# Designs tried in a protein design run: designed miniproteins, single chains, continued (2). Part 51

Each design is a single chain, and the fold is of that chain. pLDDT is the mean over its residues in the fold that is shown.

## One batch from the design tools (miniprotein)

Design m5760
Fold by ESMFold2-Fast:
Order: C-alpha cells, then sequence, then structure tokens
Structure m5760 (fold): chain A 78 residues (1-78)
C-alpha cells in the first residue's frame, strides 16, 4: 500500500539524517520493491526512490535526502 511505502520512506529519511546508512538502504530497498509492485505508484516516485537508494549507497547523503523528500511528497499528493 502507499501507506506502507510512505512509512519505509520516512524511516529511510530519518535514518539517513542520523547517519544510519545501512538502515536507510534497508528501508529504501523495501520501499522500491513495494513501489515497483504497485501500479498506482507514479513512475516519478519510483525514479526518486531509486535515485535516493543510489545516492545513499554512493555516500551522497544530501542528494539522497532530496530524493527521499521528493518521493514522499509525490506519494502524499497522489
Amino acid sequence: SKEEILEHLKRALEAAKQGNYDEAIEHLTRAARLASEDPSVPKEAIDAIVKALHAVASGNVEEAIRYLEKAIKILEES
């Protein structure tokens, strides 16, 4: 559900802000899987989730936070 995806994205955002990158990656990976299996999720949200996951994995925390916030906003407005 969108609610479950949002919960994982919000937990990933909190983890990233606290420097808990492994926890952020876990929640982002779960959000990406759930979003890819839900045809009601906008492609722009899936793209933002994937970009956030790639950014946190590469150590670009500021970019990861931006994409996480973008994904959350898209899902809350959809």
Scores: mean pLDDT 87

Design m5761
Fold by ESMFold2-Fast:
Structure m5761 (fold): chain A 77 residues (1-77)
Amino acid sequence: MDDINIKAQQLYDDGMQVATNPDVIKQIKTTVSMAIFFAQTGNLDDAQIFISVTQQAIDLVRQGKEDDASKVLQDFL
């Protein structure tokens, strides 16, 4: 649980630093919140999926592919 919460906070901080599109920012906040929610309910596999999707989106933003990041987050939400 603590490891997932630490990773979720790291992804939140990274996403807020690199994302410029308000919709992408909102989607990252949502997927991070979902990861924390699933971790708190004991659904660690689902929590890891939301961590992985959020990481993929942040990596796409860092590559200048913010539209692709939005699509990945939208297809999952």
Scores: mean pLDDT 83

Design m5762
Fold by ESMFold2-Fast:
Structure m5762 (fold): chain A 92 residues (1-92)
Amino acid sequence: ALKKKKEELLKEGKKLIEEGLKTLGEQGDTLSEEEREEVLKRIGEGVGKIYAVTGEKVNPFPHAPIPKVVEEEAKKTAEKVKKELEELEKKL
């Protein structure tokens, strides 16, 4: 069912954002530049999954503009997920 897949994507997206923000908050000062970028990409993947399902582009960062790496990853993830959802809908 398409509805179940959308619910799973929303849960996964929210979890990726929450875990990424927790990592930045607890370990941000100790992360290498590469490790920080990987965490930001996971947050971007979460934002992209939510956007693909809801059409809403959320900014998970309090009092800050969305980082470019997060925005670019969110766009790529949203395009991929939208294609997967469209393919599932055509199989019904």
Scores: mean pLDDT 81

Design m5763
Fold by ESMFold2-Fast:
Structure m5763 (fold): chain A 86 residues (1-86)
Amino acid sequence: SDEEVQQIGQLVAEFTRRVEETLRRLIPNPTPEVLAFVEEFLEEFRAEIMELRNVKKASLEEIRKKAEEFLEEFERRLRELAARLA
C-alpha cells in the first residue's frame, strides 16, 4: 500500500540519519576510506531493505528488526575501524 511505501521510506531515512550520527560521534574527521565504507554499508542496507520489502514481502516489523541489526553491525564495524585508525 501507499502507506507501507511511505513507512519504508521513513524507516530508511531514520536509519540513514542514525548511521550518519554514529559516524559523526565515533569518527568526527572521516578519511575517504571511512566515507567509502559508510557509503557501501548504506548501499547494502538499502538493497537488503528493498529485497525484504519487494521480493520477500516482509512485514514492517520484520524490516525494522533487520534495520536495527544492520545499525548494530555498522556500529560494531565502525568501532573496529576507529580503533585501527587510533
Scores: mean pLDDT 84

Design m5764
Fold by ESMFold2-Fast:
Structure m5764 (fold): chain A 101 residues (1-101)
Amino acid sequence: SDLELVKRAIRELAEAAGLDPEELLAALDEILPTLKPSQKEILRMLAEAARNNPSAEEIAIAFLKELHKRVIEKGKEKGTPQEYIDNAEAVLEKMIAELKA
């Protein structure tokens, strides 16, 4: 299934970038499902990040930044309450900060 491919790709990227794979998956699961891109869109985003970036850390940062952008845009388009958008931003910014540390 696309879900299993996404989970596998995220785990492999997290391990390569020096993150805990289960913590990254749990953090992503905190984002309201309606704000998340589709599983196929996530796989495309991961593939694009991998093509354009030389290291696992840079791929992970590029992926999370693109996810952040899409979550905010989707939240605004759907009229999602600001508190859910703010929570999603905080989760994604925390993961990016952990990668840059």
Scores: mean pLDDT 82

Design m5765
Fold by ESMFold2-Fast:
Structure m5765 (fold): chain A 89 residues (1-89)
Amino acid sequence: MAAPESEVVPEEELERREREIMERLEEAGVSEEVKREVREAFEELRRRRATRAEVRAFELRVEAEIILEKYKDDPEKARELLEELYKRV
């Protein structure tokens, strides 16, 4: 089973999650500014020893940004995917 939501995410796991998210951001074509902000946020999560709940909340925000960038020319599709994302958690 996964660790409880209050458990601090190990640095190695957080590094792996960062790599996965950065790959998705690159694929989605988000701006360098957004990529920089995401990298800085992961550094802050490591520094403050973020919990699983905090990391999950941050990952949801990044997934929303990826959806908005991929479907910026199709706002209805972006909205549908965002609603699905928030319903699954």
Scores: mean pLDDT 77

Design m5766
Fold by ESMFold2-Fast:
Parts: C-alpha cells; structure tokens; sequence
Structure m5766 (fold): chain A 91 residues (1-91)
C-alpha cells in the first residue's frame, strides 16, 4: 500500500515509488495522491543524492506540458494527474 510506504525508510519508499511509476495508469486517484505525498517525503528526508535527484526530476516533469502528455499517453486519467500534481507540488 502507498499509504503504508509513507511509514517506511527512504530506501524502501524509493523502491515503492519506482514500482508505482511502472504501474501508474492502474493506480486509483487516492493512490495517485499518496504517490505525490511519497515524492514530497523523499525530497524532504532523503540524504542520498541519487534518490533526491530522481525525485526532483519527477517533480520537474509534473511541471512541464511534455511530462503531463507522457502520462496521458500511457493512460493516466486527468483526475489522477491532478491528484498527483496537487500533492507533489504542494509545500
């Protein structure tokens, strides 16, 4: 569960993030929201430069039209994209 992943160490959170991104089109709107929270938590808590870089790159992609269009092409609904963005881009 993505909600349970928020309670795990950053290394385990990153593994859950990678797995969830591979199956992002199958996530519920609620899970897309938790995925956004997970990205934010990794950015705040990770001291690993590689993990921090990957999470920040995902946030950058969510700010760009081309990144959003890639999510649409793989079947992610607008509602899921909006839920993910709202959480990932919030302070």
Amino acid sequence: SLKEALKKPVSEQYKVLQKSLAYISTLSVEDARYLGKLIKKIIKESDDPYIDFQARRLVADLKKPIGLDQLRKIGVSEEKINALREEALSQ
Scores: mean pLDDT 83

Design m5767
Fold by ESMFold2-Fast:
Structure m5767 (fold): chain A 90 residues (1-90)
Amino acid sequence: MKIEGKATAEIQGLVDSDASLSIGIHAKGEDTVASSSSPVKAVKADGKTYTLEAEAVAEAEEVEKIEAVVLGISPEQMETLKLTLEIKEY
């Protein structure tokens, strides 16, 4: 089975952030088959909205889960978090 995953996170109020977005694809009985992580990619024109993107592609006999994780954000920033996960199966 072939799977592609794309995660996108938008967060407000990230000044000097160590925030990162990770995506992982996990096969049954194995560790993560494919993963990527990205720090802050872009700041929108308002100077306070930050965008993170991560993509992973895996080919596995059986996929158990796809997981997107945002790290390095405060509880206040968490209230503004918009996380989108797109999955394509082949």
Scores: mean pLDDT 69

Design m5768
Fold by ESMFold2-Fast:
Structure m5768 (fold): chain A 83 residues (1-83)
Amino acid sequence: DAALLAELKALRDRVKAIMAEVDANPSPENLKKALAELDEIEDRVQALANDPSASLEVQMEAGALLVGIAATKLSIKKELEKV
């Protein structure tokens, strides 16, 4: 469980790093790259949420992160539509 929580924290930190990179250079190329990276992170977070050893805390943290990723992807997609 501690290992699953640590991985969720690392994935959350990756999402923050991706957003910081996009904010620093919001080019269409970087926005598309961010969407691809967020898709990979989303798949891994879903796998962690579905792990049979996952505690309620892991499931809740993973669920919250999935909602955050979905909102972030929607924001990036909307920004791409303005270009």
Scores: mean pLDDT 83

Design m5769
Fold by ESMFold2-Fast:
Structure m5769 (fold): chain A 110 residues (1-110)
Amino acid sequence: SLEEKIKEIIEEMKKIVEEMEANPDLSMEELREKMEKMLELVRKFFELLAEYLKSQGKDELAEYVKEIGEIFIENLKKYVEVLVKNNDRKSLIELAREVVKYMEEVFKLV
């Protein structure tokens, strides 16, 4: 089901955060690659969430979710680039954790 696919995406995102938090020896390049994977999962999350909302007859909300999802991803991508450029490991890991938390809360509200 779409609901199960969304849960699987959130679980994959949680695994990325766990890997980033558990391994202090990860290079900034490896953290960047993990954040690139996170961004791909965030995109899939919003796409599946919009499809789920359409399946529930919530077409206007689905279109809104697509629009805010695109804005969120572009802003997140720019912020990741800034943190990587500044070698800000702590903030990058904190960002990854907050993104997962936000996705879980958004999904709970639908």
Scores: mean pLDDT 89

Design m5770
Fold by ESMFold2-Fast:
Structure m5770 (fold): chain A 67 residues (1-67)
Amino acid sequence: TTAERAKILRELRKKGISDDLALAVIAMVERGPPSDKEIEAMAKTLGQSVETVKEAIELAREIKEKL
């Protein structure tokens, strides 16, 4: 839900993750497990490392499981 997305976004912000990266990984997690190709494309689009995107995805997943 929109409220759940807002809660995940707030927690990602507390961990120093930018809003654009946070919103992107929330959308990826909601669709199911992202492929390596999707992670690489996201990293390129946002100017982040693949490692940073993978860490943000795992963190968003952990937060979502606790809601």
Scores: mean pLDDT 81

Design m5771
Fold by ESMFold2-Fast:
Structure m5771 (fold): chain A 98 residues (1-98)
Amino acid sequence: AIEEYEKMLEELGEKVYKGESEEYRELAEEIKRKIAEAARAAADPSLPRATPAHVEELAKKYGLPQDIVDEILSHLEQLSRRAVELLFEAMKKVREFA
């Protein structure tokens, strides 16, 4: 269900953000909300599914660590193209804040 996708994407966000500071708590909550939106997009069967090439392009554009890219690739069959885009956009915001 949507909650399962949300959990998966929240774990990905934690790995990228790794926000240990109390001062970054609000940013973490904003990222979680963005991840929830991506999870809803992932659950929509009418949207086109993501491809490895699409993930690779976005990873290059947003500069994500390979560990995170590999995790996303392992869930491709569950992710729409839109969900991957929203997830990468959320991760970019984390990096801009840092």
Scores: mean pLDDT 64

Design m5772
Fold by ESMFold2-Fast:
Structure m5772 (fold): chain A 89 residues (1-89)
Amino acid sequence: MLPEEEREKLEEASRLYLEGVRLLKEGIKEGDDEKLLEAVRKLAEAALTFPAVYWFAKSLIEEAIKAAKSEEAKKEIKKILEETEEKLA
């Protein structure tokens, strides 16, 4: 069983991840780059909170890059992904 501290981090990361997934689905459906950016920030925060979710979060962030309409949004998403990878290294 996970220690209490690790369990609390997993619960927090799970909440952030689920919110990120929701925003990602809405952003893709609506073509809303602002929702895609918010989704990516939530997914990145989930990965930083509990690194075991990183590969799942990365996959969804890469989908956000493909779905983004503006070059500015694509650039910001890529920056968030790179900064997240740097913090996890």
Scores: mean pLDDT 85

Design m5773
Fold by ESMFold2-Fast:
Structure m5773 (fold): chain A 64 residues (1-64)
Amino acid sequence: EFVEKALENAEKYGYPITLTALEMERLAVEVAAWLGDITPEEAQRRLEEIDRAIKALEEKMKES
């Protein structure tokens, strides 16, 4: 679902902009985990989702 939404946003707003937004969200999750605002388990789960979305966008950009 998260990956599907990321691909939808990439088609609507553009792949480079969406990729940048995902990279910024990844940084925000890392910072939140470091500050203790989220659990390490929650941070890991969210980072794995974001990384899968980034990979999906990169594959689509490479395919095009």
Scores: mean pLDDT 81

Design m5774
Fold by ESMFold2-Fast:
Structure m5774 (fold): chain A 90 residues (1-90)
Amino acid sequence: MDEEIRKILEEKLGVEISREDVEQLSESAKRALFLTKEEETEVAMLAVQKAQQKEKLKGRKLSDEEIEEIVEEAKEEVPKLKEEAEAYRK
């Protein structure tokens, strides 16, 4: 599992990822990254960030349902951020 997460991170970020880098990710963050492996890098990174923050807020590991909700939120937010960037081009 961790080797698969390492490979996904290397593919998305385009940088060398060590086993230690993967071990620093929370369990919820690893699951969010796995669920977003076919999504664009911005969606994956936003989902990982949201998963880590929500895990800290709840003081527990997130459920699969909670992580799927975070993935859907990230997929919705990334296009809006891109649209806003277009609107503010001068």
Scores: mean pLDDT 76

Design m5775
Fold by ESMFold2-Fast:
Structure m5775 (fold): chain A 85 residues (1-85)
Amino acid sequence: MEAVKKDLKEIAENPEEARELIERGRAQLPTLSPVAAEGARLHIEAIERVLELVEKGELTEEKLEELAKEYSEELKAKAEALAAA
C-alpha cells in the first residue's frame, strides 16, 4: 500500500507524464496477456482518478490514501480470482 501511495503521489506531481503513461498503456492493452491487461486497466483507472482530483484541486492526502487502498484491494481481488479459476 505505501509503495502504491508513493507512486500515485508521483503521478500527481507529474500530470503530463501520467497522461503519457495512460495513452501508452491503452495502446498496449490489445498486446498484453489477459492478466497483464486487467492489471494495466486498474493502473490506468487509478492514474485517471488522481489526475481528475489534481485538475479539480481536490487531491488531498486522505483521498490519495483511499485511492491507493482501493487500487491495492482491487488488484489483490483480481489476482485471487484468477488464481481460483
Scores: mean pLDDT 76

Design m5776
Fold by ESMFold2-Fast:
Structure m5776 (fold): chain A 88 residues (1-88)
Amino acid sequence: MLEEELKKLEKELEEARARLAAAQAALAAREAALAPAREAARADGRIREFNRERLREEAPLYAEILRLAVEIAVLKEKIDKLKKELEE
């Protein structure tokens, strides 16, 4: 049934949105926690090294955020297509 498939996709979209929000919150929390270390690195003239290491360590979170954004876009397209098919 298309209605069951729609419910499954809507649940997957909700779960993907929750995961995206969690990943974004984790990134924001990490940035906030690193603020004292960032200021220390800036004072010591090591801000470039700090930013390079920070981006290296944060790369998996950025990759997950991008992956989830793509997944959400694909799920939205599938949901819209099924809704149109149910409307016909």
Scores: mean pLDDT 84

Design m5777
Fold by ESMFold2-Fast:
Structure m5777 (fold): chain A 79 residues (1-79)
Amino acid sequence: MSMRQLLRLAMMGGAATTGEQVLKSHPDAPQEVKDLVEELKKIVDELRANPDASDEEVDRKFEEGLEIELKFEKLVQEQ
């Protein structure tokens, strides 16, 4: 991965950690919130497990992660 991709991965990891912290504070959170946090964690873990992934695959996973982050942020702001 490039330096920019590593920084993006660190930011996504931070978002996943924030999501886990929100769930820790709200253990009765809706299943939808739990599912989004789990999906984001899965993407971060997959990217960390495959540092030799192609730029195309990495960018595709970042796009998926960004979509999840936006959905999660909206839910956190509304709840």
Scores: mean pLDDT 77

Design m5778
Fold by ESMFold2-Fast:
Structure m5778 (fold): chain A 61 residues (1-61)
Amino acid sequence: MEEKVQEIAEAVEKALFARALSGEEVRELALRLADQKGVEVEIEVLEDASGVAIAVRIRPA
C-alpha cells in the first residue's frame, strides 16, 4: 500500500515538473493512476507565485 501511494505521488510530481499542469489536470492524472492501482485519492493543490505544489492523500479502495 505505501509503495503504491508513493508511486502515484511521484508520477504526478514528475508530470507536473515535466510540464505545467493545471490543478484540474493534476487531479485527473492522480485519479486515473489511483483507479489503475485500486486506491482512492484526495488531492490538494497549493498554488503560489513560485509555482504549484500538490499534496496527494491516497488510501486503499
Scores: mean pLDDT 64

Design m5779
Fold by ESMFold2-Fast:
Structure m5779 (fold): chain A 109 residues (1-109)
Amino acid sequence: MSELIDELVSAVDAALSRDPRISDEQREYDVNALREVLEAIANKPSDSISKEELEALANKYPDSVAVGGFYHTVLRRFKDKDSVSKEEIFEVVRQITEELKSQLAKEDS
C-alpha cells in the first residue's frame, strides 16, 4: 500500500507542478493532505471504510483539490454502496495514478 500511495502522491505532485494556477504552497498542501488521507485509510484496522468516514477524512482538508478529487471519484464509482473495501479504494488509487501518468506522458510528447 505505501508504494501505491507514493506513486499517486508523486504523480499528483508532478501534475500540480505543471499547472500555473496552482502555487507551490497549494501543491505542497495538496500532496501532504492526500498522503495523510491515504495513510489513514491504509492504517485503518477494518478491511472497509464507510462513505461517512471517507467524507470525514476529506473534510479535514476542505481546501485540498487532490483530496476532493479523490473523494468524489470514490463516491462516483461506488455510489450504490454504503462502504468500500480497502482493496477497492487502492484499485481507485492505482487507476488515478495510471491516468495521471498517461496525461503527463502526453504533455512531454
Scores: mean pLDDT 81

Design m5780
Fold by ESMFold2-Fast:
Structure m5780 (fold): chain A 69 residues (1-69)
Amino acid sequence: MTLEELRRLVEQLAKETGLKELLEVIDKMTPRQLAEAVSLLSIYLHSKNEKVKKSIKERLEEIVKKAKE
């Protein structure tokens, strides 16, 4: 998967989950952060467990904060 494909996938998943704060930092994210965000967003989208969804949202907020640095 190319870096361009990872960015597009994060953008699509962020729009589908409503976690729009990721859209502002996609260009600043490392390939590792993009891959982690894809994994977390995919679990968030398919999970029915609210506690799991909350934990994932908190981790994504940490990634956004780190990407802004």
Scores: mean pLDDT 81

Design m5781
Fold by ESMFold2-Fast:
Structure m5781 (fold): chain A 73 residues (1-73)
Amino acid sequence: MPSDEQIERFRELVEKKAKELGLTPEQLFAALSMDNQGYSQREIAEFLGVSQSTVSKAIEEVRKIAEELGISL
């Protein structure tokens, strides 16, 4: 179970990455959740109102951040 410090650090890094990609943090977490549920990049992009390229990059970057912090997604 991730610690409160790990969760807060993850949130901070995700918020920073969302801003860099032109997304809200909620959109970035939604993309990750939908990808984990097996939705296609197209379906996620249509749901969030962004490009498939943005979805792909967002998911990649969030997974990388989670791996660096030892968080299982």
Scores: mean pLDDT 79

Design m5782
Fold by ESMFold2-Fast:
Structure m5782 (fold): chain A 77 residues (1-77)
Amino acid sequence: MTEEQRKAAEKFEESLLNGLTEEEKKKLEEALKEEDIEKRLEKAREMAEEGSLNAALLLFQDVLRREAAKLKEEAAA
C-alpha cells in the first residue's frame, strides 16, 4: 500500500468515525479488541446488516489493509 493510500485511508476512517453514534463507537471499540480476524469480520457483517455501515467499513478497512499487505508480499515472493 502506498503512503498516499495510507493517508487517504486514515482520512476516510476519521470521516467515518466522526459519523458514528455513541453505541456504534462502543461496538467498533469492542470489535477492534478481538485478535481473531474472523470474529472481527463477523462483527463487521453484523454492523452492515444492521445499517451501521460506517462502523462496518472501519472494521473492513482494518482487516483488508492488513490482509492486502500480506497478499502483496506473498505475490511478490
Scores: mean pLDDT 71

Design m5783
Fold by ESMFold2-Fast:
Structure m5783 (fold): chain A 82 residues (1-82)
Amino acid sequence: MRYQVVVSGLTEEEAKELAEEGEKLGGEAYVSRWNTYIVGVSGLSLEQALELAEKAKELGGTARVYDENGNLVLKLEGKIIK
């Protein structure tokens, strides 16, 4: 199975860091700007997707993990306020 992680709520620097981490795991990463920076990483295993989602949460972002059929498997929300 292949999984996709979509993360929102990051700064430009955090989005870049997470995209590079996703590519190191063997995924394909995209960064786009909306209200905040959005990072999409596809082509991951479940274990790789969960690792990336946890890193995104630590950065204060909101991570959504989708399966190969586009079903939402997991959502992790970081703390936006100290």
Scores: mean pLDDT 77

Design m5784
Fold by ESMFold2-Fast:
Structure m5784 (fold): chain A 70 residues (1-70)
Amino acid sequence: SDKEVLEETIKLIKELTDLEVKKFLSQGKPEAAKLVEEEGKEMIEQAKTYTKDELLELKKSLEGQIASLK
């Protein structure tokens, strides 16, 4: 369903944000980590306005980015 795709996309945004926050904190960059958290929240709000096709494209992009960080 459209709601499930949105929920899955939000979960991936949170996962990517958490990975990037941990990376910046490990580098001693707490201000950069805070900006990444804020950007993640904004991305979640934007995702709520997306069509199903836009959500599927974003989901694929997020999965690729997460895979490259692991």
Scores: mean pLDDT 86

Design m5785
Fold by ESMFold2-Fast:
Structure m5785 (fold): chain A 74 residues (1-74)
Amino acid sequence: MEEVEKEIKELEKLAAEALAKASPEHQQRIKALMHQTLEEIEEALKKKDYEKALEIIRETKKQIEAIVAEEQAA
């Protein structure tokens, strides 16, 4: 539980930093991704599937990092 909360806070911080540096198009992608991810995390937590919640968070962090890399390349 506490590990999931820590990872969510780290994900939110990563997303906020990415949004501050992103173009409007990448901001929309990051916001959509975060919305989808938070819903998936909530569903996993309702089922008490903490392992699945951590998997979702880690995968989303990788996707945000990929969007940031695209921003730097553009």
Scores: mean pLDDT 81

Design m5786
Fold by ESMFold2-Fast:
Structure m5786 (fold): chain A 81 residues (1-81)
Amino acid sequence: MEEVKAELKKKIEELSKEIDELNRQAYRTLIEGQMKAEEAKKKDEKKANEILRDTYREMSVLNEKIKELEKQREELKKQAE
C-alpha cells in the first residue's frame, strides 16, 4: 500500500513538472508570437494576423495537452487520496 502511494505521488510530481514546462512553453509562444506580429504589423497587417492565428493554433495544441495532463494528475490524486 505505501509503495503504491509513493509511486502515485511520484507520477503526480512528474505530471506537475510537465504541466509547468508546457505552461512556460505556452507563455513563451504567446510572447514570441505577439512580438513577431508587432514587427510584421509595421509592413503588412495581413501577415501580422496570420502570425497571431498560427500563434493561437500552437497555443491551442499546448493548452489541450496541459488539460489532458491536468486530468491525469487529478485522477492520480483521487487514487492517492
Scores: mean pLDDT 83

Design m5787
Fold by ESMFold2-Fast:
Structure m5787 (fold): chain A 131 residues (1-131)
Amino acid sequence: MEILEEIVDVLSEGLKRIVQAHLEGKVDEAIRIARETKERLLELVDKAPISPEQKAEIKRLVELFAEHVIEVVRRASKLPKDEADFFVALSLHYAAVEFVRKLGEIFGLSEEETERLIQRVRDAILEALKA
């Protein structure tokens, strides 16, 4: 399986679980899932048959993404429910799109291939919001 598909699968699963935990008011659980997802992504990248330069750059993106997600969840916990849900959905959507776009740049993906991966992450977040 290609590393990009594996990263997007882990990211999509993690984001879905984070959004679901947030919607249930389980802030500490959402943060724990974010940390678990980060660890899974870093381990996946370490084992991937890609260049050391690609590994270093992707690990940096994973660290920054996870820190941002945790901060979003923490900030949302201080907002009224409706505002919190909107803030999490919007912030995680933008963070995920940015992560996937940068990932596409690292691997030299076409605009079409990058948008396909972005759509997969968008679908995961939207599914979580419906559940």
Scores: mean pLDDT 87

Design m5788
Fold by ESMFold2-Fast:
Structure m5788 (fold): chain A 91 residues (1-91)
Amino acid sequence: DIFREAGLTLVDMTLYLAIKAAKDGNYEEAIKLAEFALKQVERLREEGGDSETLDRAIELLKKAIESLKQGNVEEAIRYLEEARDLLAKAA
């Protein structure tokens, strides 16, 4: 499915940028990018993707966003990297 593959590619690129922003201390940008990625993963889940993998990625992204908002940057980066790795294996 070309739309699913395109969606997963967009999420991967967005999470790469979110991780970079977080590492650079740009937490506002990291939050925006992580929230965009979350929205895209939730959409893929609604369209009938691998529910177990996508549900876990959604959980990790929600934890990453909350950790960024709390200033727990190292924890947030770990959650973003785990979500990205999980979704890359689902493609």
Scores: mean pLDDT 85

Design m5789
Fold by ESMFold2-Fast:
Structure m5789 (fold): chain A 86 residues (1-86)
Amino acid sequence: SDSVKLAVASVNLGALYFTIRVLERGGISMDEAVTQAKSIVDQLYDLGMISPADKEKLKALLDKKTLEGLQSVYSFLSDKLKKWMS
């Protein structure tokens, strides 16, 4: 159902937010954060929340292995979730 898809997407977005916060505090490596973020992007793609072109764009940002790249991915997915709820 749409409500279940929304709940799963929201949990995945929350997990990405938590990953970025832990990275900012030095609790995980950049490589670990990127691995977790790529898994979340794949899950949101499989859920139908993002397009194939979006997935390629987000993976390119993650391959830069920067905090700014991770934050950009989060902001993009947060915006997509809001539009998907509309």
Scores: mean pLDDT 88

Design m5790
Fold by ESMFold2-Fast:
Structure m5790 (fold): chain A 116 residues (1-116)
Amino acid sequence: MAAEMAERALARARAFVEARGLRVVDEASAAAYAPVTGTAVGLGVALGSRDPEARGEVRVTATLTADNVPEITLEVRVHTPEHTLFLAMTVLWQNAKTGEPLQEAHGWLEVDAALA
């Protein structure tokens, strides 16, 4: 099912991020990412799925939340036939007490995702 497939794709994306030293709430360094800093106590993940009839791909939007930080939107795109996983992220980091913006980061990752 699409939801199960998306959950498996997200699990692979998380493993890929860890293997390459990229993290959603820690200091992350990649070609398209600025360092992300702040005080995060924990993360929550909420998954949503969309019907991606356009372009023949499965898209899942996941919203990551943490205490004292704004929501992080994580868009996971699984492309068939190449079984390519695109991980696009936008991170907005702000102080919960003052509302001051601390850091903004964006970027994407591409990885082969064999979801068999």
Scores: mean pLDDT 37

Design m5791
Fold by ESMFold2-Fast:
Structure m5791 (fold): chain A 100 residues (1-100)
Amino acid sequence: SSLVSGVKSGLDSFIEQIKKAVEEGDENRALLLIELFAGVVHLTLSMANFTNTPKSEIQQIRDLYQAAVQQIKSVVSPELAERASRLAAEIDAHVDAVLS
């Protein structure tokens, strides 16, 4: 779907920006991008729920986000990886609530 494709493109862009921040040693920017990334996913899930998006597509958004989190965790510091894991758990809880 166009929504799922748009989400993937957005997540890929965030991953690229986070990698660049890490390469430049800008851990504050990497943290901010990780927080914004999670916020955008929460907004997307809320929008998908509001527009009665099929549950299969909401599940695809979750799978894309989980894959993105694994990529982020592979390149960031252990502290930022722990933060990304906590944010991923909050996203999973939001998905479970939307799919209920």
Scores: mean pLDDT 84

Design m5792
Fold by ESMFold2-Fast:
Structure m5792 (fold): chain A 85 residues (1-85)
Amino acid sequence: EMDALIDALRDTAVDMVKAGASPQEVRDKMLAFVRANIENPEIQMRMAMNIAALQRALERAQSVEQQIAYIDKARDSMIYSMREI
């Protein structure tokens, strides 16, 4: 069921980039969501690292389609990380 939280995080990020939100705004919203929904500090740190990497990818992306692709890749990595701890 943690997968549902990550999917909600992914959908929020996708909606934000489609609405023209900055990479920083997307990062801040994703980090707030993680800290509100995940108590384990090791998982929070791993998620934060994935979100930081995603932010850099979003800043370098040349299109919204590329931003969505990076968000989807981050989502998959996050789901795996949450299930291991």
Scores: mean pLDDT 81

